# Ledger of designs, part 112: designed miniproteins, single chains, continued (4)

Each design is a single chain, and the fold is of that chain. pLDDT is the mean over its residues in the fold that is shown.

## One batch from the design tools (miniprotein)

Design m15890
Fold by ESMFold2-Fast:
Structure m15890 (fold): chain A 65 residues (1-65)
Amino acid sequence: PDAETAGMAGAAGAFAAGESPEVHKAAGIGSNRAALETGTAEGAARGVREGGGDEKAAQMARDLA
């Protein structure tokens, strides 16, 4: 799993979905951490959900990873 790619995808997906800057930061950190357990794409989505992003933002993060 590529934790750096998941973190970048999580932050970018949240941004593209119009989430707040706090959600972008939380998604970047959370997606990076989650990738170690779930793999890159699922880690990106999980980090967005845990960071306060909606399901659309999580799907965008998964697609970007």
Scores: mean pLDDT 82

Design m15891
Fold by ESMFold2-Fast:
Structure m15891 (fold): chain A 104 residues (1-104)
Amino acid sequence: AKPLTEFQLAGAAYAALENLASRLGLDDINEEVVKKYPVLRTAEEAREAAEELARRILAALRERGVPQPVLEAVEQLIDAFLNNGPSEKIREIARKLQELLRQA
């Protein structure tokens, strides 16, 4: 496969974060971010949207007072998405988060 463009990489990060927000019950944050960034036209816009979504997810979880291990796992997953980390590392972190959520 051809290497992904910066725009495709940033768009993939945004899509992964949007899916994460939805799975955490934060669809209201997705709606607010899409209202601010209704069309992603450049790699810079996609990156800014992804970073905004990441900040809002973390702020919402901190406000909810989620257990520290859950917050740390979400922070690691967000960092991996924003940096287009290896799929295997992302899956490892996602499994850890799923296990922590079962304990809550």
Scores: mean pLDDT 82

Design m15892
Fold by ESMFold2-Fast:
Structure m15892 (fold): chain A 76 residues (1-76)
Amino acid sequence: SSMEKELKEKVEEGLKKAAEALVKLYPEMTEEQARELILKNPEEVATLLLRLGAATPDHVEYNEGAGGALLYKEYS
């Protein structure tokens, strides 16, 4: 459905942004390693990014209704 496609695109954008933020904090890490870490530990990475001010509560959402997808919103 259109809603499922939009959700998947938001999750992919969120993963990219989270991976880029994680690499900026830990430049010894590759983007691929950062994406793998996020996929294995999405809640812990979300908490880390929020705690370090790299994201706001409105920027990161872990949603069980979306199959446990971690959602990242763009800064408007």
Scores: mean pLDDT 61

Design m15893
Fold by ESMFold2-Fast:
Structure m15893 (fold): chain A 58 residues (1-58)
Amino acid sequence: LSEDEIRVVEEVARRARELGLTPQEAAKMANAALDSLEKGGYEEAVRTLDKLAEELRK
C-alpha cells in the first residue's frame, strides 16, 4: 500500500467510528475513496469521503 492509500483507509476508519457505520457501509466508503484516489489523488479521495459521509449521516 502507498502512503496515500494508508491515509485514506485510516480516514475511513475514523469517520466510520464517528458516524457509527456498519462494516458494509465502511467498506463501501473505503472502496469509493480508493477508486477516487487512483483517478484524482488524495484530495479527490477526501471529497468522495465527504460526500458519502453526508449521504450516510442521519
Scores: mean pLDDT 79

Design m15894
Fold by ESMFold2-Fast:
Structure m15894 (fold): chain A 63 residues (1-63)
Amino acid sequence: SLEEVWALARPYLESLLKSEPGKYDKLAQEFIWTLPADESKRAVETLTAEIKERLERLEEELR
């Protein structure tokens, strides 16, 4: 599921946000591309905004 993949990717995403703050569009797209093809297609269509929001909240937690 998206939640499971997010939990596994979180340490990697935290590292990237620390090195390149505010690059939510790029990081959201890279995260989507790590998902299985079926989930990736769904994520592009419906979840890009949610993923960007999660990245922004994660960056706030790291401050």
Scores: mean pLDDT 69

Design m15895
Fold by ESMFold2-Fast:
Structure m15895 (fold): chain A 92 residues (1-92)
Amino acid sequence: LSTNLQELETIALSSKSEELVKQVKLLKSLAVEAQTKGLTEELQKANELVAEAIELAKNGDIEGAIKKVREAIYVIDVALGVNDLKKAVQKI
């Protein structure tokens, strides 16, 4: 995931898409948190979505790339929310 995120960030900077850069930076932060919490399957799904985003961006479809990054963010964000809820329940 980190390698694909770095490649996509480079493409985003080259395309001057502030929105794509913003979404990639957000996903990088969420990916670090997800790795700390052992969300391996969700990180793998996010990596596949980022790979699709790279291909779209290379073809000039920056809007499509942004949509794929947002899908990856959603996958991680939902999993982080569910994991935090499980930990809260275990403390009761």
Scores: mean pLDDT 76

Design m15896
Fold by ESMFold2-Fast:
Formats: structure tokens, C-alpha cells, sequence
Structure m15896 (fold): chain A 100 residues (1-100)
């Protein structure tokens, strides 16, 4: 179903967010973290498109927008070398996904 596809996208976004947190905390590899954030943004856009095409409730569409904002914030924070801020933004995204 479309909702099974949405759940699969959310699980992929969650895995990438966990990898990005690990990369920032253990490796301090900003280039790898940026690549992971780019992959997350592509999946968030796919999720947004899927929810719009399937006329999902506004609450779910708003949730996808909030995830996109979280990725954009983490991306800005990585570029500013604010690693603690980026980690916190990604942790907040994981919490939002787990609460869904």
C-alpha cells in the first residue's frame, strides 16, 4: 500500500540519520555527514511526493515538511561546523519518527 511505502521511506531516513549522528560523533567526517544528509533530503522529498499524490491527511504531510526542515537545519549546522547542533537536530528527527 502507499502507507507501506511511506513507512519504508521513514525507516530508511531513520537509518541515514543514525549513520549521520555516528559519523559526526565518532569520525568527525563532515564530507560523509553531508553526503548522508543529501541522501536523507532525497528520501524526504520522495515521502512528501508520495503523501501528496495519495492525498494523505494534512498532519502526515506536515510531519514530512518538519522532517525536511530538520535535515536542512542539520545541513546548515554541519556547514557552520556546529557539530553539537547538527547531532541534536538529527536526534530530534529520530524522536519525531519514533513518535509517529
Amino acid sequence: SPMDKADALLQQIKQLAQQAIQTLTQDHDLQKATQLLDQMMKLVRELEDLLIKNKAPSELRQFAVMLGGGVELAYIQVRMNDLDGAIKSLQNMLKLIDEM
Scores: mean pLDDT 89

Design m15897
Fold by ESMFold2-Fast:
Formats: C-alpha cells, structure tokens, sequence
Structure m15897 (fold): chain A 87 residues (1-87)
C-alpha cells in the first residue's frame, strides 16, 4: 500500500515535470498540481511510513529541479511540512 502511494506520487511528479519542460503547462500550474499530489502523499504515508514519504519527496525534488525552480520550491515547502508533521 505505501509503495503504491509513493509510486503514484512520483508518476505525477514525472508527468508534471515533463509537461513543464515541453511547455505544455505553466510552472505555476505545475507547482499547484505537484503540491496537491504531495499533500495527498503526506496524508497517506506519514502515519504509516514516514521514511518512504521522505524518500519520495527527495526523488520528486530531483525531478522538479530538472523542470523549473518554482516547481522545486514547492517540493522543498512540502518536505518541510512533512518534517513538521512528523515532529
């Protein structure tokens, strides 16, 4: 179950990153969509597998950094929110 949630989030991150690179979506819209996907991931994984949630954020950050700075910033914000929810 946890692996599926992480995989679904990374698939969304990859699709969003690809769309931004191709010019098919604005960086602002991509940032919004990725934030929503990572919020959902946090709600699903943080109570059961916080390590997998953090690993997923790290992998999403690498994809976002290759796409656009605004998208990478959103992943950093979501990572900080995950850390706050664990502490």
Amino acid sequence: MAEKAAKDALTRAQMVAGAVKAGNISPEEAAKRLREALDYLGDRLLPVDPEMARKTIEEARKLAEQAHPLVAEVVDEEGARFDARIA
Scores: mean pLDDT 81

Design m15898
Fold by ESMFold2-Fast:
Structure m15898 (fold): chain A 82 residues (1-82)
Amino acid sequence: MEKEVEEKIKKLEEDIRALHQAYLAGEVSEEEYLQGLRNAIAYVKATGDERLLKALVETVTSLLPELPPALAEKVRELLASL
């Protein structure tokens, strides 16, 4: 059980970071980026796992300084919905 959660955390972190890099590279729009984060939030909420929730919040928060201020604000609002 513990190892399975750790593997899910790693995949979640990798998926979020890949989405972030795709946005910075201009491969996804702001709307697609926000939708990707909404999908990750919905997944984590559906699991009810506090370790996944913590990993999601920590990973997304670490990436906020790299985003335009307006987009960073929208992302903070999404995290506040958790």
Scores: mean pLDDT 84

Design m15899
Fold by ESMFold2-Fast:
Structure m15899 (fold): chain A 68 residues (1-68)
Amino acid sequence: SAGDDAGQAISRVLHEALPNLTEEQKEKIAEVLEKYTKKNDVDGAVEAIESIVPLPEEAVAEIRRAAA
């Protein structure tokens, strides 16, 4: 489904930008992506992810691009 594709694309961007994510951070991010991508709330997803781990500006831009 479209939501699953967006979630996978964002996860790939995050793993590429943040290769040292802990398992706990990965689980929290997966939960955020599942919740927010179903609602098409990309801004909410980015904000929630940034509360878990700091994101470089380039990663935020790629997430927004992948979700467009």
Scores: mean pLDDT 74

Design m15900
Fold by ESMFold2-Fast:
Structure m15900 (fold): chain A 68 residues (1-68)
Amino acid sequence: MSEEEKLAEETLKYIEEAIKKAEEQGDKDTASELRLLKMMVEQELKEGRLTKEGVENAKKYVDELLKK
């Protein structure tokens, strides 16, 4: 597994955990936004176009959405 694929897997897990937290809190809007982000990251990974910067930006966006 490449370093980029490993970072992508860790990021997808991070997003999935964030989705569960948002759903448990009843924050459907945040959960929907996180699901969209997850789909985008999965598509970039599938296409072999995911970058380390893209992974870092995704994590930052998750943190901003959860900054409640």
Scores: mean pLDDT 78

Design m15901
Fold by ESMFold2-Fast:
Structure m15901 (fold): chain A 68 residues (1-68)
Amino acid sequence: MEVPMVDVTFESSGPLNRVAIEGLVRLGGGEVVSLTPTRVTVRLPAHTDVEKLAEILSVLSKAPVRVV
């Protein structure tokens, strides 16, 4: 099966929860490409619901997370 991958960048006003990001990305069949305290680039399957993932990351990081 063809599962195309896309790079998605999330940006936060505060520190990101690294453990939550790594866990969620792995569960979705993706990988973390780069991570800073406030910005993360992940490689995800193109079918991933990126908006819902940003909402989940906002809750887990206790800071607003946006898709860039």
Scores: mean pLDDT 78

Design m15902
Fold by ESMFold2-Fast:
Structure m15902 (fold): chain A 84 residues (1-84)
Amino acid sequence: MLSLEEVEKIVEEWKKEIEENEPNPEARKAGLEGLEKALEYYKQGKYEEALQAAYEGGLAMARELGLTEEVDAYEAELAARAAA
């Protein structure tokens, strides 16, 4: 499993990519908030909650961008996880 330092580095790289490549400020905010929440749960050893927060952030970002197929994909993933 990745160390906390490696996960922090990956999250920082993803945040930078969102900030550099996403022109929609509401979508950027949603994605960045999701990653921040996921990292916070990961630091607490709450790995399932961390993954849930990442998917919720992705869903929120996709909704702000009007990406219907991505919204459907994230909602399906979240529903599958809730049913498990």
Scores: mean pLDDT 77

Design m15903
Fold by ESMFold2-Fast:
Structure m15903 (fold): chain A 94 residues (1-94)
Amino acid sequence: GMEEALKLAEKIRELAEELRKKGDTTTADLLLQVAEQIEKLAKQGKDELAIKYGKEALEIGEQAKEAWEKGDVAKLVGLTLRLLGLGLDIESEL
């Protein structure tokens, strides 16, 4: 329900802060935008969509953190584009 979606948004914000501290400000900014969009979906009663997108964002963010730590620039670019696409998908549901 709404509580699960809001908890996912908070986890995404925590991951964004970790990435920002490591120097990946681009992925951090995108994750923060997605977290806000997930909260908006949940507040509109679109709990299942908010949870689905929240889980997808968290998975992408975790992969981005690993890619950043390994210096895998190509994978980071792909993950950034995937986060942008996810943000557009969520925006279409708002």
Scores: mean pLDDT 88

Design m15904
Fold by ESMFold2-Fast:
Structure m15904 (fold): chain A 70 residues (1-70)
Amino acid sequence: SEELDREVLRALGDMQLALLKSMAKNLPKEEFIKELKELTERFVKWAREQGYEDVAEEIKKEAEKLIKEL
């Protein structure tokens, strides 16, 4: 179902952001920001292509928050 697919997509996006946040302590700041932006762009593009604009916006917002906290 679309609802289940949307939930899975959110979970995958959250998991990717959690992993990147964990890696922030072990990566140079510039490298971390680059990785975060690239992964976020790919995820957002893919999510939009699948019709999950709401999930795309949520992940984009979370990534922007992480960058501001650095």
Scores: mean pLDDT 75

Design m15905
Fold by ESMFold2-Fast:
Structure m15905 (fold): chain A 88 residues (1-88)
Amino acid sequence: PPLTAGDVLTRELNGLEADAQALLAAAQAQNMSQSLIDAFSQNIALIQQARDLLGLPLPVSPQERLAAYNSAVQSYNDAVAAYNAELA
């Protein structure tokens, strides 16, 4: 069967969660700032919430699902930027 848009978004969120977990582990191993550790932990929670919303039936709108996905992606990008800034 062909992939749906929901299937693609779920795959992307699963990839982001794995990457965020790996970066969280690296930040902890390097004794990086608590704010950075908290940022990745919050991002993982947002990714999980977005994935849950993608699986819900009505009344959750496509717009709410897309907003949750975009929020999770933005949170990931912000956490990665903070990680890179602390490494510099």
Scores: mean pLDDT 81

Design m15906
Fold by ESMFold2-Fast:
Structure m15906 (fold): chain A 97 residues (1-97)
Amino acid sequence: MKVRITITFDLPEAPKEEQERLANLKLTEIGVKLRELAEAAGEKTVSVSIERIEGNTVTISAELEVESLQKARDIAEKLAQEMDAKKVEISEVEEEE
């Protein structure tokens, strides 16, 4: 089944150009860590992208192909704890364009 994980992180205060760089660095770090955690669980990472950048926060959206919602929840919880996420939300993906 496909599951979407939405994760919000705080960024250091910096000029606009630097904030975009920091957001992309965070996306890279999260993408690597999420892939490692998913592979360790026998699951697949479909996509990871920046959903929004607001002031000094970045929200990253990731889609996983998992056996169950519980597997996705376990992966998201480990990622949030290891990467010190401000907020995490999980939902099933039922509608694809």
Scores: mean pLDDT 80

Design m15907
Fold by ESMFold2-Fast:
Structure m15907 (fold): chain A 83 residues (1-83)
Amino acid sequence: MREPVPETPEARELRERARELAERLRRVAEERAKKIEDKSKAAALYAAAEIEAIGVELTAEYGSLEEMREAIRALERTLEELE
């Protein structure tokens, strides 16, 4: 089993932020997908968002502090492009 990052205040804050952003990404992707007339494009957007959300959640559980920061930054960029 992979060892979790030791619980520090910074690690806790990054994990909470990562989970918050993952949930926000899923919500934004769902709203965007509903506005896409092409079912295949809507499904592709949903799948991409879910893969990124899962990746960020896994990084929050098993990644280093720097990996968590990078994952959060990448997800924030994705949200900016979708919003």
Scores: mean pLDDT 78

Design m15908
Fold by ESMFold2-Fast:
Structure m15908 (fold): chain A 87 residues (1-87)
Amino acid sequence: DLEAAVEEAVAAAEEAAARGDLRTAAGMLANAALELYRESLRTGDERLRARAEELRERALELAERAGIREEVEEFLERVRKKIEEEA
């Protein structure tokens, strides 16, 4: 159940951010965004694509606050490219 797994990841990321662990929170949201993006390409579901972009933006916002925005942007671009090559 992808939707349930994503919401668990979002909740875990919110808990990590609340305790000041912005790096972990950004990583959790980035991974959730990539899984939704992968599924959106497989199914053509634009709702999943929109949710993936929302979580990507949140991950980058947290990454910027943690001082690792460039690292997370590079990670997202690299994995997104691999997902697109697999499609």
Scores: mean pLDDT 87

Design m15909
Fold by ESMFold2-Fast:
Structure m15909 (fold): chain A 92 residues (1-92)
Amino acid sequence: IEELRERIDELEQRALELEKNRDSLSLEELEKEAEEIIREAEELIEEVKKELEKNKDDKEKVLELVSLMLRLVGIITHMELLVRRKRKEEAE
């Protein structure tokens, strides 16, 4: 569980760095990096689901794991919106 938190923290930091650097990256470069972040977030969601099944009777752990899952969904949404915004800018 602590390893999951650390990996999610690192992924959130990578997402923020990608957004900060969005204007210096081509659409192709941004899409590739965003896809990598989304893929890692999806893999972490599957790991969180496995931990939820193992700990379903532990309310404190369930709440923590649900919080981590929401953070991962937030990262995916952030990346999808970032790419969509960049595509619109390129189409103008």
Scores: mean pLDDT 82

Design m15910
Fold by ESMFold2-Fast:
Structure m15910 (fold): chain A 96 residues (1-96)
Amino acid sequence: LRREMELLRGRVKREVADAILTSVSDLEAGLRRIEALGRELAADPVAAELAEELTRRAKEAGKEAAADPSKTMEMIQEALDAVDEAMARYAARVAA
């Protein structure tokens, strides 16, 4: 599970960053990509508990980046930090 969790974390971080970048050029396409990621995570028993929180945080970051593109890198970093935080909380629960 640790290796699967690390692979999932890397994949989610990449998809979130790409979706936020997409949101700057096309907000609707970026949000659709985030929703697709959320559905995929919800279908995975290991990641289902994270799906709603990660989807919400990524949508917030994408909307803010679209509203002010100068903040895109800041919004990406905040979203990636949120992924790391959510994954750490989930890992702690699974390990308990």
Scores: mean pLDDT 78

Design m15911
Fold by ESMFold2-Fast:
Structure m15911 (fold): chain A 88 residues (1-88)
Amino acid sequence: GRKLSKEEQEKDLKVAEEAEKLIKERGKPGDKEALAEVAEEVLKLAEELGASEIVITLVKGLLAKAKGDEKKKAELEKKFKELVKELE
C-alpha cells in the first residue's frame, strides 16, 4: 500500500498545528464565513509547504462544505476516502 514519507508527515503535522491555531483564534461555531476564511488560509499553507494529497483534499473538502458547495464536497469526500484506502 501507499505510505507517506517522513517529509510528508512532518509537513502534514505543521499544517495540522497551524489549522488548530487558526480554528481556536478565528473559528466561531456556526460562522460559516469565518470557517471558510480559515480553510482558505490552511489550504494555501498546505499547498505552499507541499503537504500530502490526503491533507490537501481534506482541507478542500472543508472549504467546499463551508461555502455550501455540496457537489464539490461530495467529490472531495470520495477522493479523500480513496486516498485513505490506499494508505496502508
Scores: mean pLDDT 76

Design m15912
Fold by ESMFold2-Fast:
Structure m15912 (fold): chain A 71 residues (1-71)
Amino acid sequence: GPPEVTIELDLDTMSEEELERAFEEYERLVEQGHRVDLVLTGPPEREPTLSRVLERVAERLAPLVNERNAR
């Protein structure tokens, strides 16, 4: 079904501290059994910058995605 909660990561404007807080909130909501959608976003004209920040954030997020998909 559709996600119950959406957490948006604006990779163009958010600081690393803001990204970490959003990641912690994502983990908390998922552990509580909520259906959570994690959305990574930025303006289209800054796609190269978005791609670089996505790689950095993906390293932190990858373990959670892999654990869920392994079941």
Scores: mean pLDDT 62

Design m15913
Fold by ESMFold2-Fast:
Structure m15913 (fold): chain A 83 residues (1-83)
Amino acid sequence: SAQDWLIDYLEAMARGAAEVGRLTGASDEQLRANLATVLQMMHWLSKKDADELAQMIVDAVREAGYDPEEAGRLMRERVRRRL
């Protein structure tokens, strides 16, 4: 359940990041930095883990061409493989 919650949360973050990137034209670094900040608010994640997860989200968003559904799907798939 905790793993399922994390997967759902990261999928939602990837969908949101794709939509924000599409609407604002934010750079990959701006998206990564903002995502890392939000992930670091979860006190059980290290800074290294938050930075790595933020980069994974940015990579999924770019590969999806800022499509929120595809970005979420890619992130869910990649996180599941690492758990």
Scores: mean pLDDT 83

Design m15914
Fold by ESMFold2-Fast:
Structure m15914 (fold): chain A 94 residues (1-94)
Amino acid sequence: SLFDEALELLEELAKIFEEEGEYGLAQAARVAAESIRKARESTDPRERRRLLSSALGLLQLMRQEVEKSKLPEEVKEKVLELIERAIALLREAL
């Protein structure tokens, strides 16, 4: 599902950020993943939309912080690609 693919991307993002010492970004990825899991299990369409929008907002903030970060260029390129893929999946789910 779109949710499962987005969750896998967020788990990979959290792992990369943690390995690079970007603990705040790793935590943001985990919070976004939790919002997606709650959205998937919610029976209220308004709550689902709110949770998905929250996750999308966190991904957009992560993108901005990564672009401003001092991460190695190769890592930055990889995580930005993963963030863009996750954003696209969540926009399809909204």
Scores: mean pLDDT 89

Design m15915
Fold by ESMFold2-Fast:
Structure m15915 (fold): chain A 70 residues (1-70)
Amino acid sequence: LSEEEIKELGEYARKLVEEARKEFTPEQAQRIADAITRVGARGVIEGKSLEEIKRDMEETFRREKARLEA
């Protein structure tokens, strides 16, 4: 990933975390943030494309949100 792509990933992750913060407690939002950050970092290490990592982040956000709403 380029520096610009890393910045774009950071902005994308930030948008997901901001959405979580509006709907969940600070503790729950932090759990979602941690999960998204872990998935993003893993994707970068594994050499995934920007679009693949964004998709993985969104999927992780949906799974974590579903668990909290259960």
Scores: mean pLDDT 81

Design m15916
Fold by ESMFold2-Fast:
Structure m15916 (fold): chain A 91 residues (1-91)
Amino acid sequence: SVVVRGKEISDEVMRQIMEAQFFAAAGDLESMKEALKKAIELEPDNPEVYVIAAEILAQAGLVEEALQILEEGLKKFPDNRDLKVLKEQLK
């Protein structure tokens, strides 16, 4: 297990996140989105994965897609503070 921001995620999720960050740096936004989708599919019940995916999308300039991921996360975790805070920061 890997701890990111004090939250635990699996090694498999971390691998997809690292791959997404590599593709973002390379300007390959489609491969980045596919890696983030795989990360969420690996741990769909972990709100931290939605936070990390939205942050990577926002940093890549894909603010609307970041907001969509945050809204998906908030439907599953309506009281999650990190999801709410990030959504407010991106508006």
Scores: mean pLDDT 86

Design m15917
Fold by ESMFold2-Fast:
Formats: sequence, C-alpha cells, structure tokens
Structure m15917 (fold): chain A 81 residues (1-81)
Amino acid sequence: SHDEVLVQALLTQFRREVEELLEDLKRGKISKEEALEMVEKARQQVLQLAEEENLPQELIDALDAELERLTAEFRERAEKL
C-alpha cells in the first residue's frame, strides 16, 4: 500500500542520515553531542511527516518504536568510537 511504501521510505531515509552522521562523527566533523541532537531531530521530523501524511496510528506507533531502536543503536555505536 502507499502507507507501507511511505513507512519504508521514511525508515530508509532515517537509516541513511544515521550512517552519514556516524561517518561525520568518525571523521571528527561533529561532536558526539551534536550527532545525538541531529539524530533526535531527524527522528522528530520523521514522526511529524508521518502524522502530516495521516498514516494510521498503528503504523506511526510501529515507526516510532523502530526509530527509537535505531536511535539507541546509534548511541551504542557512537560510544564505541
């Protein structure tokens, strides 16, 4: 469905932004604090877009849970750098 395609696109975009931030962090272009703030802002933007596109609440909840998991994974990966 269109909703499922949109969810997949939003998750793909978020994963790409997370990987770009991790590479910037590895190269010393940003601090860990800045990277974490940027990931949190990206998460908030994805959730806002999902709400603006009128995604079903069940899909928004699933998206939020996956974004939270990916954000936690980013924090763990950033700490190991």
Scores: mean pLDDT 88

Design m15918
Fold by ESMFold2-Fast:
Structure m15918 (fold): chain A 85 residues (1-85)
Amino acid sequence: GPAERAAQVAREALDEVAKAAGNHPLSIGAAKTGSRLAEEAAKRGDPQRAADVGINGARATYLAANTPEAKKSAERAIQRLREAG
């Protein structure tokens, strides 16, 4: 359903931001946390919250490395998640 789709988009998009951040350990940790929170929101049937915690995760994942590539990847992730919620 929509909540499971939002959580799937969060998992995929946050993994992409972590890769763009050079797989920095703090970026990987932030991406895993955001994906977990999105899955928890999806289990409650809340697509908007799954998208919102994914968006927060994308920002956290980017800020851990703070590179132009990670920022651009986070902006794409945020757009995808806004469309999924």
Scores: mean pLDDT 86

Design m15919
Fold by ESMFold2-Fast:
Structure m15919 (fold): chain A 55 residues (1-55)
Amino acid sequence: SEAEELGKKIGKEYGLDESKQDAVGKSVEDAVEAGVSLEKAVELAKKGLEEELSE
């Protein structure tokens, strides 16, 4: 799906391996299926990754 593809792209941009890219893709897709807008789901995914990668 578009949501899954966008999540995978975000994971790749943050330097994650393929398995983690798939996990981000699934998270964005699940959020959209739960009623979150695609734009908001992408924002939340990026924020989560930045928080995990920050010191």
Scores: mean pLDDT 79

Design m15920
Fold by ESMFold2-Fast:
Structure m15920 (fold): chain A 103 residues (1-103)
Amino acid sequence: KEKLEKLEELKKRIEELEKRLEEAETEEEFEEILEELEELILEVERLLRESEDEEVREKAKELLERLLELSMEILKKVEDKKLILRAIGLTLRIIGLLFEAER
């Protein structure tokens, strides 16, 4: 019950982050977006680690897929080398979590 409520909260945070990315123009804004993306990844990872419930795991996978799309959109917009490397690192972490979630 609480985990499904947490997933709904995380979904709303992802929707807000997607809107922020559409409006973002500066490297400082992209840095803040990457920080929030990292926090969201950690929260989804925690839910997957703590739950064997199939519904929770399925919804968490959907959020990870959405976070993957978001990280790929960030990579298209950032030009700073450090931000590119950070976005690549987060993208790889999401891919790793998706593989773990399927097993």
Scores: mean pLDDT 85

Design m15921
Fold by ESMFold2-Fast:
Structure m15921 (fold): chain A 73 residues (1-73)
Amino acid sequence: MNEEKNEKLKKLYEENKSKLETVKGSLELVKEGLKIHGYSEEEIKELFAKAAEEARKMGLPQEIIDALEEIAK
């Protein structure tokens, strides 16, 4: 149920609040949230790889692109 997944997301957020202070930490938290929503490791890798390519096309800072590519590995 969505309610159970939402509770797991709240717990993940509460346990990892400090990660929200960095780009990489925030993206790692998003990855874990996607796993709770039922995304596979392969689907998550593909999503982050696409996000990295989109960020590069948009001219976003290399730090953001590098963080996205690292999670996509």
Scores: mean pLDDT 75

Design m15922
Fold by ESMFold2-Fast:
Structure m15922 (fold): chain A 83 residues (1-83)
Amino acid sequence: MAPAVASLPPELQLAAKLMEEVGIGSVRRIARTLGLSQSTVRRLLDELIKRGLLERRVVNGVTLYSLTDEGGQLVTDKILTLS
């Protein structure tokens, strides 16, 4: 039971690509950069974490999110590049 990256919903594929452009950030910073609501960003980030494509770390009380090596590889493998 391990769906391939091709089975990712388009919304999650877009979120992973946008996270590559952001690099690392808080929910607020990511929402501002992407022009999305914080609730939408939180949902997308949670789904990416569940799939092992995103990691969450807390540094001095600040919660930061960044792509895992796997998440970055999926984006750079042209899965989310413009068609």
Scores: mean pLDDT 68

Design m15923
Fold by ESMFold2-Fast:
Structure m15923 (fold): chain A 93 residues (1-93)
Amino acid sequence: SEEEIRAALDEVFELYKKAIENPDLETVEKLVELYRAADEAPEDDPISLAIRAFFGDEEARQRVRETFSPEVVAYLDEKRAEMKKLEEQKKKK
């Protein structure tokens, strides 16, 4: 469901933010495990597709654009934009 996809994106974004701002082994291990689970899931699993697209998998990003609602695609793009802003901010410190 769209709610489950949004919840998964929120969880992944929160973990990524913690990994960038205050990295610790537990947070990094959980983030790696989420990505591994998404990569090992069936190709068309919506939650795994959204997670892979969030991390920049181009095939997953294309599939999301073809199969998800415009609202969910916009939400994913917004989360990715916030992720890139955090990365750039960290590089400047």
Scores: mean pLDDT 78

Design m15924
Fold by ESMFold2-Fast:
Structure m15924 (fold): chain A 88 residues (1-88)
Amino acid sequence: MDFFVEKLAEETGKMAADIARKKGKAAGLSQKDIDKAAKDAYDKSYSTSKKEIPKMIAQGASTEEIYQKLLDIAKKSADDAVAKVKAA
C-alpha cells in the first residue's frame, strides 16, 4: 500500500515539476528560477498527494476522482511555485 501511494505521489510531483518548467519558461524566468520553481512544485505536490491519496482511498473515492484530484494538486503546486519565484 505504501509503495503504491509513494509511486503515485512521485508521478504527480513529476507532473507538477514539468508544468512549472513550462510555465516558468513562458513567463521568461531564468534557468535558475525555473529549476527552483520545478523543485518547489515537485516537493509541494509530492507531500500534498502523499496525504490526500490515503484519505481518498479510505473514503471510497473512485480511480477517476483520485486522478482528477492529483491533476489539480499538480497544477496548483506548479502555479504556486512559479508565483513564489516571481515574487522573490
Scores: mean pLDDT 84

